Designed miniproteins, single chains, continued (5). Designs and how they scored, part 67

Each design is a single chain, and the fold is of that chain. pLDDT is the mean over its residues in the fold that is shown.

## One batch from the design tools (miniprotein)

Design m18475
Fold by ESMFold2-Fast:
Structure m18475 (fold): chain A 60 residues (1-60)
Amino acid sequence: MRTFVIPVSSIERGIGLALRIIGEFPEAEVRLVGDELVITLPDDPEAIAYVEALKAEEEA
């Protein structure tokens, strides 16, 4: 299992990202904690790469 934290600008943005991640990887566990989206993934390289790309977009 790997855990990622993505800072989000709003609750609505966080929910949108959570639905996108769960839609692509149903085994992902996603929690919104304040202004941070906490994502726990299986050790799947494809899922990890997908979440890392989303994190890079939010941090840009």
Scores: mean pLDDT 81

Design m18476
Fold by ESMFold2-Fast:
Structure m18476 (fold): chain A 55 residues (1-55)
Amino acid sequence: AKEWWRLKQEAELALSKGDNQEAIELAEKAIEGAMKDPNGMSVGLLSLEILEQAK
């Protein structure tokens, strides 16, 4: 599924709006989904960067 990609995009959008809590929650969900899918590994890493930036 491409749900982890959608979650990553939503996290980036939340971060750009200054909604750090929403960005963290969405990034965590994207990481969890990406780690379960071998094709999602790169998106998982990008979502980790969003999480660190939102802290």
Scores: mean pLDDT 73

Design m18477
Fold by ESMFold2-Fast:
Parts: sequence; structure tokens; C-alpha cells
Structure m18477 (fold): chain A 77 residues (1-77)
Amino acid sequence: MLEREIALLEEAIKEDPENWEAWFALGKALFQQGRFEEAVEYYEKALELAEERNSPRIEEVKQNLEKAKKALEEAKK
């Protein structure tokens, strides 16, 4: 169940709050649940940390953040 995955990712973030991949994965799980506002918040945190770590996957995070922002904008209509 998606809720179990979210709980495990929240645990991972508590253990290592600088693990941008866990923040990114949680953002994706929230997006799948239609929780777009929360997905945006988690993607923004993932992007901040990924940029600090000079991750080669920064563009992937940016693309998912943009997708979540557009979904949030559409949901407000």
C-alpha cells in the first residue's frame, strides 16, 4: 500500500534528513496520491539538498517539481 511506502520514507528522512533521494521519493508518492501541495513542498526540499550535493539528477527533480506545480495549479481550477 502507498501509505506504507510513505511511512517508510518518513522514517528514512528522520534517520537522515539530508537524504534528498528519500525526500524526492516521498514527493513522488504524495503526487501519486493527488496530494500536490505536499508533493511540491517535498520536491522543493529534495531539490535544495540535491543542489547542495551537486547531484547529477538535479534536472530530474526540477522536472518532477514543475509537473507537481502544474498539477496543483490545475487542481485549483
Scores: mean pLDDT 83

Design m18478
Fold by ESMFold2-Fast:
Structure m18478 (fold): chain A 63 residues (1-63)
Amino acid sequence: SKKLELEIEAGVYEIAGAVYERLGDYKEAAEYYRKAAELYEEAGNKELAEILRKRAEELEKKA
């Protein structure tokens, strides 16, 4: 389904964001979390999209 495809793609970006965050690459981490949030929102997962947008905002303050 389209929803499942979007959630899988979002998960890949979320994992990439987490990897960059752990490496201290906060700008890159925020970019990946924002892309994941966009895809989760499109998939109808508004709650997870909001969580990832807030995470990206906090990381942007550190970059």
Scores: mean pLDDT 88

Design m18479
Fold by ESMFold2-Fast:
Formats: structure tokens, sequence, C-alpha cells
Structure m18479 (fold): chain A 72 residues (1-72)
């Protein structure tokens, strides 16, 4: 059972790394696109949310599976 938990934890780490890479890309793409810092922050936030929505959902599923395996 420990091997399965390690596999899921490794997958979560990969997905988190992908989310961080996407966040960096989006910030670079949007940086300087608006004279309004609030508007720029909103654009960055919405773009990141859109791109990482599936990754976030997958991480949630992995967390639930890990919790189930650790509980029983």
Amino acid sequence: MEERIRELEREMERLRAEMQAIAREVRAEVAGSSDDPQREAELIGSAIAKRVAELGRRIGELMEEIDRLRAE
C-alpha cells in the first residue's frame, strides 16, 4: 500500500510543478499588458485559473485517494 501512496504523491508533485510553470508563463505573458495593476492581476488570476482548472481537479482526486489509503 505504501508504494501506491508514494506513486500518488509523486504524481501530485508533478502536477504542482506544472501549475507553477503555468503560473510563471501566464505572468510573463500578461506582464505590462495593462496600465492598471488591479486589472492586470485580474487577468493573470483568471488566465491561471482557466489553465490549471483540470490540474487542480486532478490534485483534489489524488488527495482524496491518498486519504482513503491512509485511513484504511
Scores: mean pLDDT 79

Design m18480
Fold by ESMFold2-Fast:
Structure m18480 (fold): chain A 62 residues (1-62)
Amino acid sequence: SIEEKAKERLENLLKAYEEGNYVALEVAAHDLGVSVEELRELIEKKDYETLLELFIKALEEE
């Protein structure tokens, strides 16, 4: 489902962020239509609900 795919993309983003893969963060920000600063803030405050909604929207627009 789109929700399961969005959860997988979120998990991959969080792992990449923890590993210091900032190129993956820049790519994800572009795909989600947000700034890198906004995406970083959402990750740091653990706003996973908003992140999941952004991934779902991006997947529906593909």
Scores: mean pLDDT 84

Design m18481
Fold by ESMFold2-Fast:
Structure m18481 (fold): chain A 64 residues (1-64)
Amino acid sequence: DKTLEEIAKAYREKGDEYEKKGDYKLAAHYYELAGELYESLNKYEEAKKAYEKAKEALKKDIEE
């Protein structure tokens, strides 16, 4: 399945993967892409969680 929701989920999973690898810039990028897709799908809770993860990743990238 290559629906927009599946694509958003895949972006979130890539964000999680890069975060585990310590690539916080790429993690934030993929989390933000997931959030944008979830918002376009009116999936507000998923979008909010994705954006929060993007913010946390960016905070780790700049070392606070």
Scores: mean pLDDT 81

Design m18482
Fold by ESMFold2-Fast:
Structure m18482 (fold): chain A 114 residues (1-114)
Amino acid sequence: MMEKVKKAKEIYEKILEEEGRLSFSKEDNVAALAAAGYLLFDAMLEANPNISKVEAARDALAFLAERGENEAAAIFGYLAVKEYGIEEEEVKKIFEELGMKEALKLFEEILKND
């Protein structure tokens, strides 16, 4: 799990370095999806300075939820807590509101192992 979290951050950083140009490998697809959620979150904060971090995180998680991407959503949620200082309880509440029970479980497992 922690290796995929690190990979998602690395992919996100590469997206920024390559001016939004990126090639995803099949082996890194979960990390790539988590990075895409992170990029969407960041883009929303830049586009609308009145949006809260929690609202931006909810929209990014909803994007992943619509695709059934539970592992990517859990990884993104963890990064939102660690990199942007969103409260763990707010991320858990979003997972509950979106009905992402598996993502919530995986998110709690990531937090416990860190």
Scores: mean pLDDT 74

Design m18483
Fold by ESMFold2-Fast:
Structure m18483 (fold): chain A 100 residues (1-100)
Amino acid sequence: SPALRGLARRIRGRLRTYRDIFKEKGQEEAVKALDEVERAVDEAARSGLTPEQIRALGDEIAAKLEELAKKSPDPELQEMLRTLAREVRGEFDLAAELAK
């Protein structure tokens, strides 16, 4: 799907920026979480998903990032993960609209 391929490219760009920051800060668990998100997005881009399934995947990914934020002792990392979760939801919502 062109909409899902566009989503995958935009999300990869965002994830790589955050991943490099988390790597520099030695936040290995955050880096692993971003790698898992990238794998999930890549898998979705190879699959045919309905608009409802796209939204559900975005919500699932955002929830995982929010859970990681709650477990983090670093307030700066917490805020970055919450910001990324909001950005992920927005991108998946846009992709779901484009997939209609």
Scores: mean pLDDT 82

Design m18484
Fold by ESMFold2-Fast:
Structure m18484 (fold): chain A 69 residues (1-69)
Amino acid sequence: MEEEIEKVLEELEKWYKENLTPDQAKAAISAARAAYHEALSRGLSVDQIIELIKRAAEAGARNQALLDA
């Protein structure tokens, strides 16, 4: 479970670092890890945790992009 989720986080971090600015990548990964901690505290399933992490990363990157504009 945790190993699978950590793999998803590693793939997201790699993608955001390669495709977005450093600040946007940092915001995406920070949001993803915060969502992971919250999801663990709520006892969510692996699939729910992965979905929440992906959505949080997208929101973090988007919000940083708006601040950069």
Scores: mean pLDDT 81

Design m18485
Fold by ESMFold2-Fast:
Structure m18485 (fold): chain A 82 residues (1-82)
Amino acid sequence: SKIEVIKKGKATVTVDYGTGTVTGKVGDFTLVLKIDTSNVAKAVGSILRALGEEIQAEMDGDEDKKLVAKLVLEAAKELMKQ
């Protein structure tokens, strides 16, 4: 299983391609998505939850949380293509 670590600004995103897990961290905030490619509804639900976190961070003016949510979303999209 391949584990990849992505760092941008204060955000750290870990992608575990073996388990389908994407973990984003910034400060005390942690966002975890599990992408189950055998269950499309569950995968879509995880994507929508992360999108909700990005929208909330935008409304709160929290650029660090917005960055981590955006990076987690992009990593989850790439994982779904595997």
Scores: mean pLDDT 81

Design m18486
Fold by ESMFold2-Fast:
Structure m18486 (fold): chain A 65 residues (1-65)
Amino acid sequence: MKKEREKLAEDMKNHLLNLGLPEELAEKVYETINTEGKDLSVEQLKIFVNNVLLNLDNPDLTAPK
């Protein structure tokens, strides 16, 4: 649903910014949810979000394609 995805995108952007992530990375997550996320299920979006959070805990993180 549109509102559910939009809220998830906003919540994640704000959460990432509060964690001290660069605005560019938070913006990319927001864009992915709104562009790629329209074709993804809510479950797939949650997996994407979890992968971003896991990368924050990994000192040898690499940007996802």
Scores: mean pLDDT 64

Design m18487
Fold by ESMFold2-Fast:
Structure m18487 (fold): chain A 68 residues (1-68)
Amino acid sequence: SSLLEELERAAREALGYRRSSAARTAAGQALKFVEEARNGAELSEEQMRRALEGVRRAIELARAGLSG
């Protein structure tokens, strides 16, 4: 789905913030969900949306120079 593609894209962006452990952790969790969904796991749209919001929040904190 487009939501799954957005999640993967956001996770890859978060991995670019190599100095942010929070961004890297959020990216790893999101990529795991993407892999599980591609392997046929039934992930709810709400689970994907929450993961996407988590990754986006981590990216924004990393951009602001904040670790959390």
Scores: mean pLDDT 79

Design m18488
Fold by ESMFold2-Fast:
Structure m18488 (fold): chain A 67 residues (1-67)
Amino acid sequence: MERIREHARRALEAIDAGNVEEAKQHLVEMLVAAGMSPEAAQAYADSLTPEEIRAVARQMLRALEET
């Protein structure tokens, strides 16, 4: 879970800084750590808007902090 948490936090930091490409990379790493294939994770991340990337990263962090 620590790898997922770190990548989720990094994705949120990157998107808040306006670094969409870095945010997508951290989102991909987070999804792969959660059990998604690299190909599926990349396709999913590429389908998201910056606002959606922020929402997904924020939701994942909240889920991990509540558990």
Scores: mean pLDDT 79

Design m18489
Fold by ESMFold2-Fast:
Structure m18489 (fold): chain A 72 residues (1-72)
Amino acid sequence: MKEKAEKLYREGVEAFRRGDYDRAIKLFEEAIKIDPNHPLAPGAYNLIATAYEVKGDKEKAEEYRKKARELI
């Protein structure tokens, strides 16, 4: 189970680097659902927030940044 979550986090980062923000968000959300306590989860929430900000959705960006802070 942990290996699947880690693979999805990696794929999400690759999608984000390519500018495929919709795919990155979906991959990160799936990874978080599998292992919400993974060490990469706060970073994934921050990347989801940045993806929403780039897409112009400031409300969702703020929501996900708040989730990232609550995990620290």
Scores: mean pLDDT 81

Design m18491
Fold by ESMFold2-Fast:
Formats: structure tokens, sequence, C-alpha cells
Structure m18491 (fold): chain A 72 residues (1-72)
């Protein structure tokens, strides 16, 4: 669960970062690391919600990306 959520979150963050070339590789890696650390403290219910949000974002629904980002 946590591993799958972390993978989807990473893909969503990388996809968003690809739209903004001003985001450095170091800033992206730091954001991903902070997100992964947050996932370790989340409940199964929170991880499921985050996974759904990340999947929706990757499927082309950016409206939920802000909610997923704000949760970190």
Amino acid sequence: MKEEAAKLLREAVEAEAAKDPSISKEELEKAIKEAEKALETMSDEELEQLTILAQSYLAGDPSLAEAARAAL
C-alpha cells in the first residue's frame, strides 16, 4: 500500500514538475522525499485517499492534484 501510494505520488509530482522547467532536480527530489516521509505516518485510509487522488491526476483530472499536494 505505502509503496504503491509513493510510486503514484512520485509519478504525479514528476508529471507536474515536467510542466514547469523552473523546478530544479534537487527541489523535485526534496519534495518527493518529504512526501514519502509523510506517507510513513499516514493511516491506511489516508494512503487510499492519496492513491485515488494521484491516480485521478495521472488520468487527466488536475482538479484533485492541489488537494493531494496540500496533504503533504
Scores: mean pLDDT 67

Design m18492
Fold by ESMFold2-Fast:
Structure m18492 (fold): chain A 90 residues (1-90)
Amino acid sequence: DEEIKKEALELLKKLPQEEVVKNLKANEKALEKALEALREAAKEGKASEEEVENAEKALEYLKEAIKAAEKGDFEAAVEYVFKAEKALRA
């Protein structure tokens, strides 16, 4: 799916950098809230420890994507976003 990454990168390059960063930070906040809910579910035996770990790893990648986007490194930002999505599906 390198072709999908290439398409994402070309679309990202057409957006203002500030807008890209704002969108990534909104996704970060949403994932942080989801992770908090997932941690509570895990304490009650309603979610696995692996699901929590995967979400934590995804959040770490998303934070790296934000740092890359803030530097104008959209190639790295796209790579980190895809790593975050893959971690959530693992």
Scores: mean pLDDT 83

Design m18493
Fold by ESMFold2-Fast:
Structure m18493 (fold): chain A 71 residues (1-71)
Amino acid sequence: SEVVARLVGIILRAEAAVLEGRLDEAIRILEEGIKELEDNPEAKSELLKLLAEVYRKKGDEEKAAEYEKKA
């Protein structure tokens, strides 16, 4: 599945950025991925959950809660 391959690629790149401490880069990757997969609700939901997690790691609980509700 093209969508599954794209979703996995986005997740792996975002998680790599998080492991390297590049939280703003992880946010950028996830935001671009959400836009790319905007017409796929399931894939978008997975990326929104990860975006919420990255905002929590950054200490932005308000944005984390916002994206968690959208997922």
Scores: mean pLDDT 87

Design m18494
Fold by ESMFold2-Fast:
Structure m18494 (fold): chain A 70 residues (1-70)
Amino acid sequence: SVEEVINEAARLTQEAKRAAEEGNREEALRKLDEAIELLKRALSQETDPLNQVRLQYVIEEIKKLKEEIE
């Protein structure tokens, strides 16, 4: 479900934030890329316009976080 994919992306994002706090930028960026890829795969299979908007919003939020760490 969209909820399960968003929850998994949130988990990866929290792990990325912890890695960044510990000074492990490479691991943080890798986990954010994993979250983005997971969400993009879900988006490519999604037919509901409301779920597409939700997935796109979360992807852009994670991309902004990635730019802050880079």
Scores: mean pLDDT 88

Design m18495
Fold by ESMFold2-Fast:
Structure m18495 (fold): chain A 60 residues (1-60)
Amino acid sequence: GKVEEIAKELTEKTGLSLEDARELVELLLEGKWEEAVARAKELGLSQEDIDFLVQLILDA
């Protein structure tokens, strides 16, 4: 499904585990954008990685 494809692309770009990538994608799809961004920063994602994730969600 779209969640799995987005999570996989995020994993390949950032080196996150599939589990962590899925968590971020699910938070964004639930509209919990502040929580998703905070979690991404805790996981060590750069602003470029966060922008990439946001673009993946918008293009889905």
Scores: mean pLDDT 82

Design m18496
Fold by ESMFold2-Fast:
Structure m18496 (fold): chain A 93 residues (1-93)
Amino acid sequence: MSPEELLKKLEELIDKAVQAVREGNFDEAVRYAEEALELAKKLPFATEDQIKAMEKAVEGLREAAEKGDRLGAEIYLTLLVMQFHLLRLEYER
């Protein structure tokens, strides 16, 4: 899969995670976020710091989901979305 195809699939998974949180489907949101993280690790331009930031966001989302903490889930999902946006901007340079 090309970096462009990986970024497109990442965007699709992030969008699905956002929709799942909106619907209260936290288990699905965590699953989509974890799949997005695995694709991000395959990007040759992703830094270790960016991957670690995404890993911490996914971990926080999982913990919030386990507690039924909707606000926490929305915060960690927002951090994941921001990290994806930064990855895309770096690729477009």
Scores: mean pLDDT 84

Design m18497
Fold by ESMFold2-Fast:
Structure m18497 (fold): chain A 59 residues (1-59)
Amino acid sequence: GPAEAEAAARKGQAAVERVAAEAGLDPSPYVERVREAGRAGGPKAAEDAAVREAILAQS
């Protein structure tokens, strides 16, 4: 439901923020994509997006 999607997006946001900070990058665009994925596809979409965005931030 919406609460689970929101919680998953927050966890993904925190992980992406850490990875982006380690890379010296602005986390904002990565975090926004995680949040959007969660709103559109629910908690699994947010989790998958967080993994993808963390990889992109490390690149």
Scores: mean pLDDT 77

Design m18498
Fold by ESMFold2-Fast:
Structure m18498 (fold): chain A 96 residues (1-96)
Amino acid sequence: MLEEIKKELEKRAKELEEKDPKSPETARLYLELGSLYYMLKKYEEAAEYYKRAIEMLPEDDPLTVEALENLGVALEELGKYEEAKKYFEKAKEIES
């Protein structure tokens, strides 16, 4: 199930990238892909999709906060605790 959903989201993300590489819709799909990779325990790939979502969004966007928090969680799974902490602190700063 998750693998099939992942393939569908990858297809949709590719289509949106061709039209507008920095659209909010593409960023949302990257967040969904990151979450699917996380559920598959593919934490390096999950982190990469979260980073791509962050690059596409304005710093003060609520989706950027979500991506930063999810990136932190994926980094903790990879044992990168100090890096994870920095992203959690960044997300908290943007929220306040």
Scores: mean pLDDT 79

Design m18499
Fold by ESMFold2-Fast:
Structure m18499 (fold): chain A 64 residues (1-64)
Amino acid sequence: MEEEKKKEFEEFLRKKTLEWIEEAYKKGLTSDEERKKFQEEAEKEVEKIRELFKKGVSIEEILK
């Protein structure tokens, strides 16, 4: 179903963003505070994408 693909896309973006944040932290590129802020921003971005999906925006439009 189309909704299943949208959920997979949301989880994919969340996972990739969190992986990047953890890797940056591990390499000393971010502080503890910055890591937490980036995690919060990642959740906000996923929520914005969910809102766009509810408004009928397609995955293809989000990827542009």
Scores: mean pLDDT 75

Design m18500
Fold by ESMFold2-Fast:
Structure m18500 (fold): chain A 62 residues (1-62)
Amino acid sequence: SLEEAARHYEEAIRHAEEGDFEAAREHLLRGDELLGTPRPAPPDERLRSVAERGLAAVREEL
């Protein structure tokens, strides 16, 4: 479901922020599976984007 995919993306951001890219990648892939949308973008590029979003959110709160 869309809600479950969103939860996995949130987890991916959190793990990427902590430097745990293995766990972040796992959650990113799980989110993509739930959406049913196969995307050709490499997981590492997606993790970079996810990490940048997390960093931006942290900067907004600071």
Scores: mean pLDDT 69

Design m18501
Fold by ESMFold2-Fast:
Structure m18501 (fold): chain A 101 residues (1-101)
Amino acid sequence: SVTLTQSPSSLSVAPGGSATLSCTASGSPPPRKIFWYRQHPETKERVDVTSDPRFTLTIDKSKSSSSLTISNLQAEDTAVYYCAAQTSQGTVFGAGTKLTV
C-alpha cells in the first residue's frame, strides 16, 4: 500500500508571507502523480488548488515527493491542505497540514 506523509503538521504565517507544504509518498508501487486539495474550515469542501496562480506545485519524482508553495498569503488561505495520490487500490490522502494566516 501507499502512504502519504505531510510536513509540517501545522504552520502559522503572517499575511503577505509565503508557506511551503511538503508531501512524501512511501510504499509500492510509487504513485504516478500527487495532487493537492484545500479544505476550508467553514465549508469543509476540498477544492483542487492547482488553478490558483499564487499556488506553485513542485514535484520531485526521484524522492516521490511534492511541495505546495503559496505566495502572498491572505486570511482566506487559512485551511487544512491535503495531498492525495491515485493508486490501484483507490485514492489515498495524507493527514493534512493546517495553515493559519
Scores: mean pLDDT 78

Design m18502
Fold by ESMFold2-Fast:
Structure m18502 (fold): chain A 60 residues (1-60)
Amino acid sequence: MKVTLFISRDEETKEEIDEILKEQLELLEKAGIEVEVIEVEGGDGEAFQKAIKELRKEEE
C-alpha cells in the first residue's frame, strides 16, 4: 500500500517538519506501508494543485 502526504513548510519550521515526517515514515514503513512525501510552498490550494500536477506528470 502506498500513501502520499502533502506538506507545507516554512524556512523557520523546515527542519522541525522534516524530523516529524521522518518519525512518521519510520512507523509506517515498519507496518509495511510506503509513504511518498511531497513538499509544497505557499500552503494553500494553489501549491497543493501544483504538487498534484507534478505527481501526475511523473505517473504519466
Scores: mean pLDDT 66

Design m18503
Fold by ESMFold2-Fast:
Structure m18503 (fold): chain A 67 residues (1-67)
Amino acid sequence: MEEAIERLKELGFSESMARDLARLALEGTEEQREAAVAMIGQLLGPEAAERAREIFEELREEKEEEE
């Protein structure tokens, strides 16, 4: 969680926005995650969208390994 928040902050999001995005990655639906990635792409460009997708996937994998 904390590592994902830090990486999202590196993309240009505030800590509060990064935390909201990390929570959405863990608690949201597949459709909500895809919508968030698409929105990031519109705001910051396709490279940022790809990075956000990677962060979301890593965060979900970390959660699955802890369970």
Scores: mean pLDDT 77

Design m18504
Fold by ESMFold2-Fast:
Structure m18504 (fold): chain A 66 residues (1-66)
Amino acid sequence: SNRERALELLKEALKRAVEAGITSEESAQTVLDNLNRTTLLAAKAELEKAGDLEAARLIEEALSLL
């Protein structure tokens, strides 16, 4: 389903954010448990500011599926 694909993309993007020290594992899990367009757009913007354009692109793709 589109939701399942979106969750896989978001898991990859958020794992990259945690590995890069951009966010905590706890915060990443909260985003996954509470999918919200505003929160996802904010996460995308933070990843773009941090220079992880690939992770930001994964969030954009996930948003297109939700």
Scores: mean pLDDT 83

Design m18505
Fold by ESMFold2-Fast:
Structure m18505 (fold): chain A 102 residues (1-102)
Amino acid sequence: TCSSIEAALVEKGKSTKPKSRFAKSIRNFLLKSKKDEPELNENVINYYSFETENKLKSSDPKTVCKELRKKFLEYTKLGCSVVAAVDAGILFILQVTGQCNL
């Protein structure tokens, strides 16, 4: 279920500290958009930002953007609103930085 996916991502986020400039930029942008967001969203953002940055270092941006879009559609289909929103936010930032042409 979506609750299980979100719980797993939160636990991964708690153990993951984004130390890079890219991950911090994503986190700050997404958190500033909603002042009332709970710690749950911060942990999900931290994990996804870290994972996306690692993939960008090991793969071309077009491949990363395609995978993020695929996951966004899958999570939207499952009704996982929190995870889908974080994925959409990361895609938006990648588009603004010129790494995704969606």
Scores: mean pLDDT 65

Design m18506
Fold by ESMFold2-Fast:
Structure m18506 (fold): chain A 61 residues (1-61)
Amino acid sequence: SKEEALEEAAKLLGISVENAEAWVSLLDSFSDEQLLELLMKEGGLSEEEAKKVLELLKKAK
């Protein structure tokens, strides 16, 4: 389930699973609002996609 959540997050972001693991590490350093902003600006995601990825990253932790 954690691995599947990480793979889904990587797919939505258009990056490798290894790069998605780096996003998981940011959960300890940034608030949900800051991570949503980063996912939208750096990840190129819509607000709805960013929220979905954030929940997947939390499940992968």
Scores: mean pLDDT 83

Design m18507
Fold by ESMFold2-Fast:
Formats: structure tokens, sequence, C-alpha cells
Structure m18507 (fold): chain A 61 residues (1-61)
């Protein structure tokens, strides 16, 4: 269902955001950028996830 898809998308974004946040807190900005780019490639078929991850990536550039 659309609700299940939205919940799944939100969960994937949440995990990627938490991982990027930890890397930034540890001063590993390059690792955070790499992680977000890898997640964007991994979830390329999920446009809502890609859009959210690209917004997070833009904040680090």
Amino acid sequence: SAADQARGDAALVGVAEAEARRAVEEGKIEEAIQGLNNAIKLYADRPAVVAALRALLAELE
C-alpha cells in the first residue's frame, strides 16, 4: 500500500540520516558525504528517499 511504502521510505531515510549525523559528529564529513551518495545509488528506484537524501547531502556541501 502507499502507506506501507511511505513508512518504508521514512525508515530508510531515518537510518541514512542517523548514520550521516554520527559521521559528522565524529568530524568525518567526507565519510558522511560518501555514505549519503552510496545510499542514493542503493535506493535509486525510490524517488522520495533519493530526494530526502539529496537534501541532506546539499546541507554538507
Scores: mean pLDDT 84

Design m18508
Fold by ESMFold2-Fast:
Structure m18508 (fold): chain A 59 residues (1-59)
Amino acid sequence: SKEEKRRQELVDISLDVQNIVEKHKAGAPRETLLKEIEELEKKYGNPEVARLLRRHLDE
C-alpha cells in the first residue's frame, strides 16, 4: 500500500542519513558528504532531509 511504501522509504532514508552522519564523524571531506547528500535527495525526492543534513555539516 501507499502507507507501507512510505514507511519503508522513511526507514531507508534513516539508514542512509546514519551512514552520512557516521562518515562525517569519521572525518570524511565536506565535498564528499555534500555529494552523498545530493544523491540521497535525488534518490528519495525529499529536500527536507537533505536540508537538515547540510545544516548538520555546518555545525
Scores: mean pLDDT 79

Design m18509
Fold by ESMFold2-Fast:
Structure m18509 (fold): chain A 86 residues (1-86)
Amino acid sequence: AMAAARAALEELKETVEEIFKNGRITPEQADRLAAALAALPPALRREWLDYVLDKLTAYALKNAKSEEEREHIKAMAEEIRAEIRA
């Protein structure tokens, strides 16, 4: 099922690019990214987990207007990481 893994990788890339293009991420998009990432084989999942989470965290931190918002974003990133791993 290597073809299916490749398709999932391409979908992840497109979703990330769409988020950056729109300058916004919704909770629904975050859920979809987590689900798509979970569909990847373990060998590819770790790389994409790190890539996507780091990109989203950096983007969200750039948009944060307060120290409390930054702390919340960090907590959410940890929650997402744990959920994708499960």
Scores: mean pLDDT 71

Design m18510
Fold by ESMFold2-Fast:
Structure m18510 (fold): chain A 68 residues (1-68)
Amino acid sequence: MMSLEEALENIDKLKDFALSSKLTEEQIEKLVEEMKEALRKRVPEEDLETVLKYVEEKKKEILEWLKS
């Protein structure tokens, strides 16, 4: 199982990668969905809500940056 700390760290790395790599909105959506699927399989049920909320917050930040 993936710990809460590991999950949040992986999400932060995904955001950094997306911002540095000049990804399209479609590519961001695909990466976020793949990350959420991986997290649902690996994160304990007790932490899953917190982790998925954090993914959505980071996705919003990336998409807002791309649209600015």
Scores: mean pLDDT 80

Design m18511
Fold by ESMFold2-Fast:
Structure m18511 (fold): chain A 60 residues (1-60)
Amino acid sequence: SDIQTLFRLMDTDGDGKLPKERVRTFFKGLGFSDEEIDEASVDGYIDFDSFERLIRKKLE
C-alpha cells in the first residue's frame, strides 16, 4: 500500500508511530488542519491506523 510505504518512510525510528509535529509539518501543504491531526494523536503520536484513516478522509 502507498499509505503503508509513506508511513514507513516517515517512521525513521522504527517505532510504529509518528510524532504528531512531523505529520503536521508534512501534511500542512495538503490542507489538513491542526485540529484534525491533534484528534488523530495519542500522547503526541500518530499510529498507522490513525495515519491511514487521516489520509483516507482527505484523499479518499
Scores: mean pLDDT 75

Design m18512
Fold by ESMFold2-Fast:
Structure m18512 (fold): chain A 70 residues (1-70)
Amino acid sequence: DDGIKALEEALKEAEEKGKEHPVWKEVAEALRKALETLKTGTADEAEAAVEEAAAKRADAAEKIKELEAQ
């Protein structure tokens, strides 16, 4: 439950940021996949999906830093 809530909060944040920076739309898609996998997939699939979402989120943060530096 706590893990699902954390992902839902992260998804809401990514969707809001995605309105300003399209790179966050990729993060939102990865987070939606992670949430779906937690509900319907195996524990291993859920871990992989959460790791993918975390990687996408880190990439988005770096891209935003690069854009803001311009």
Scores: mean pLDDT 76

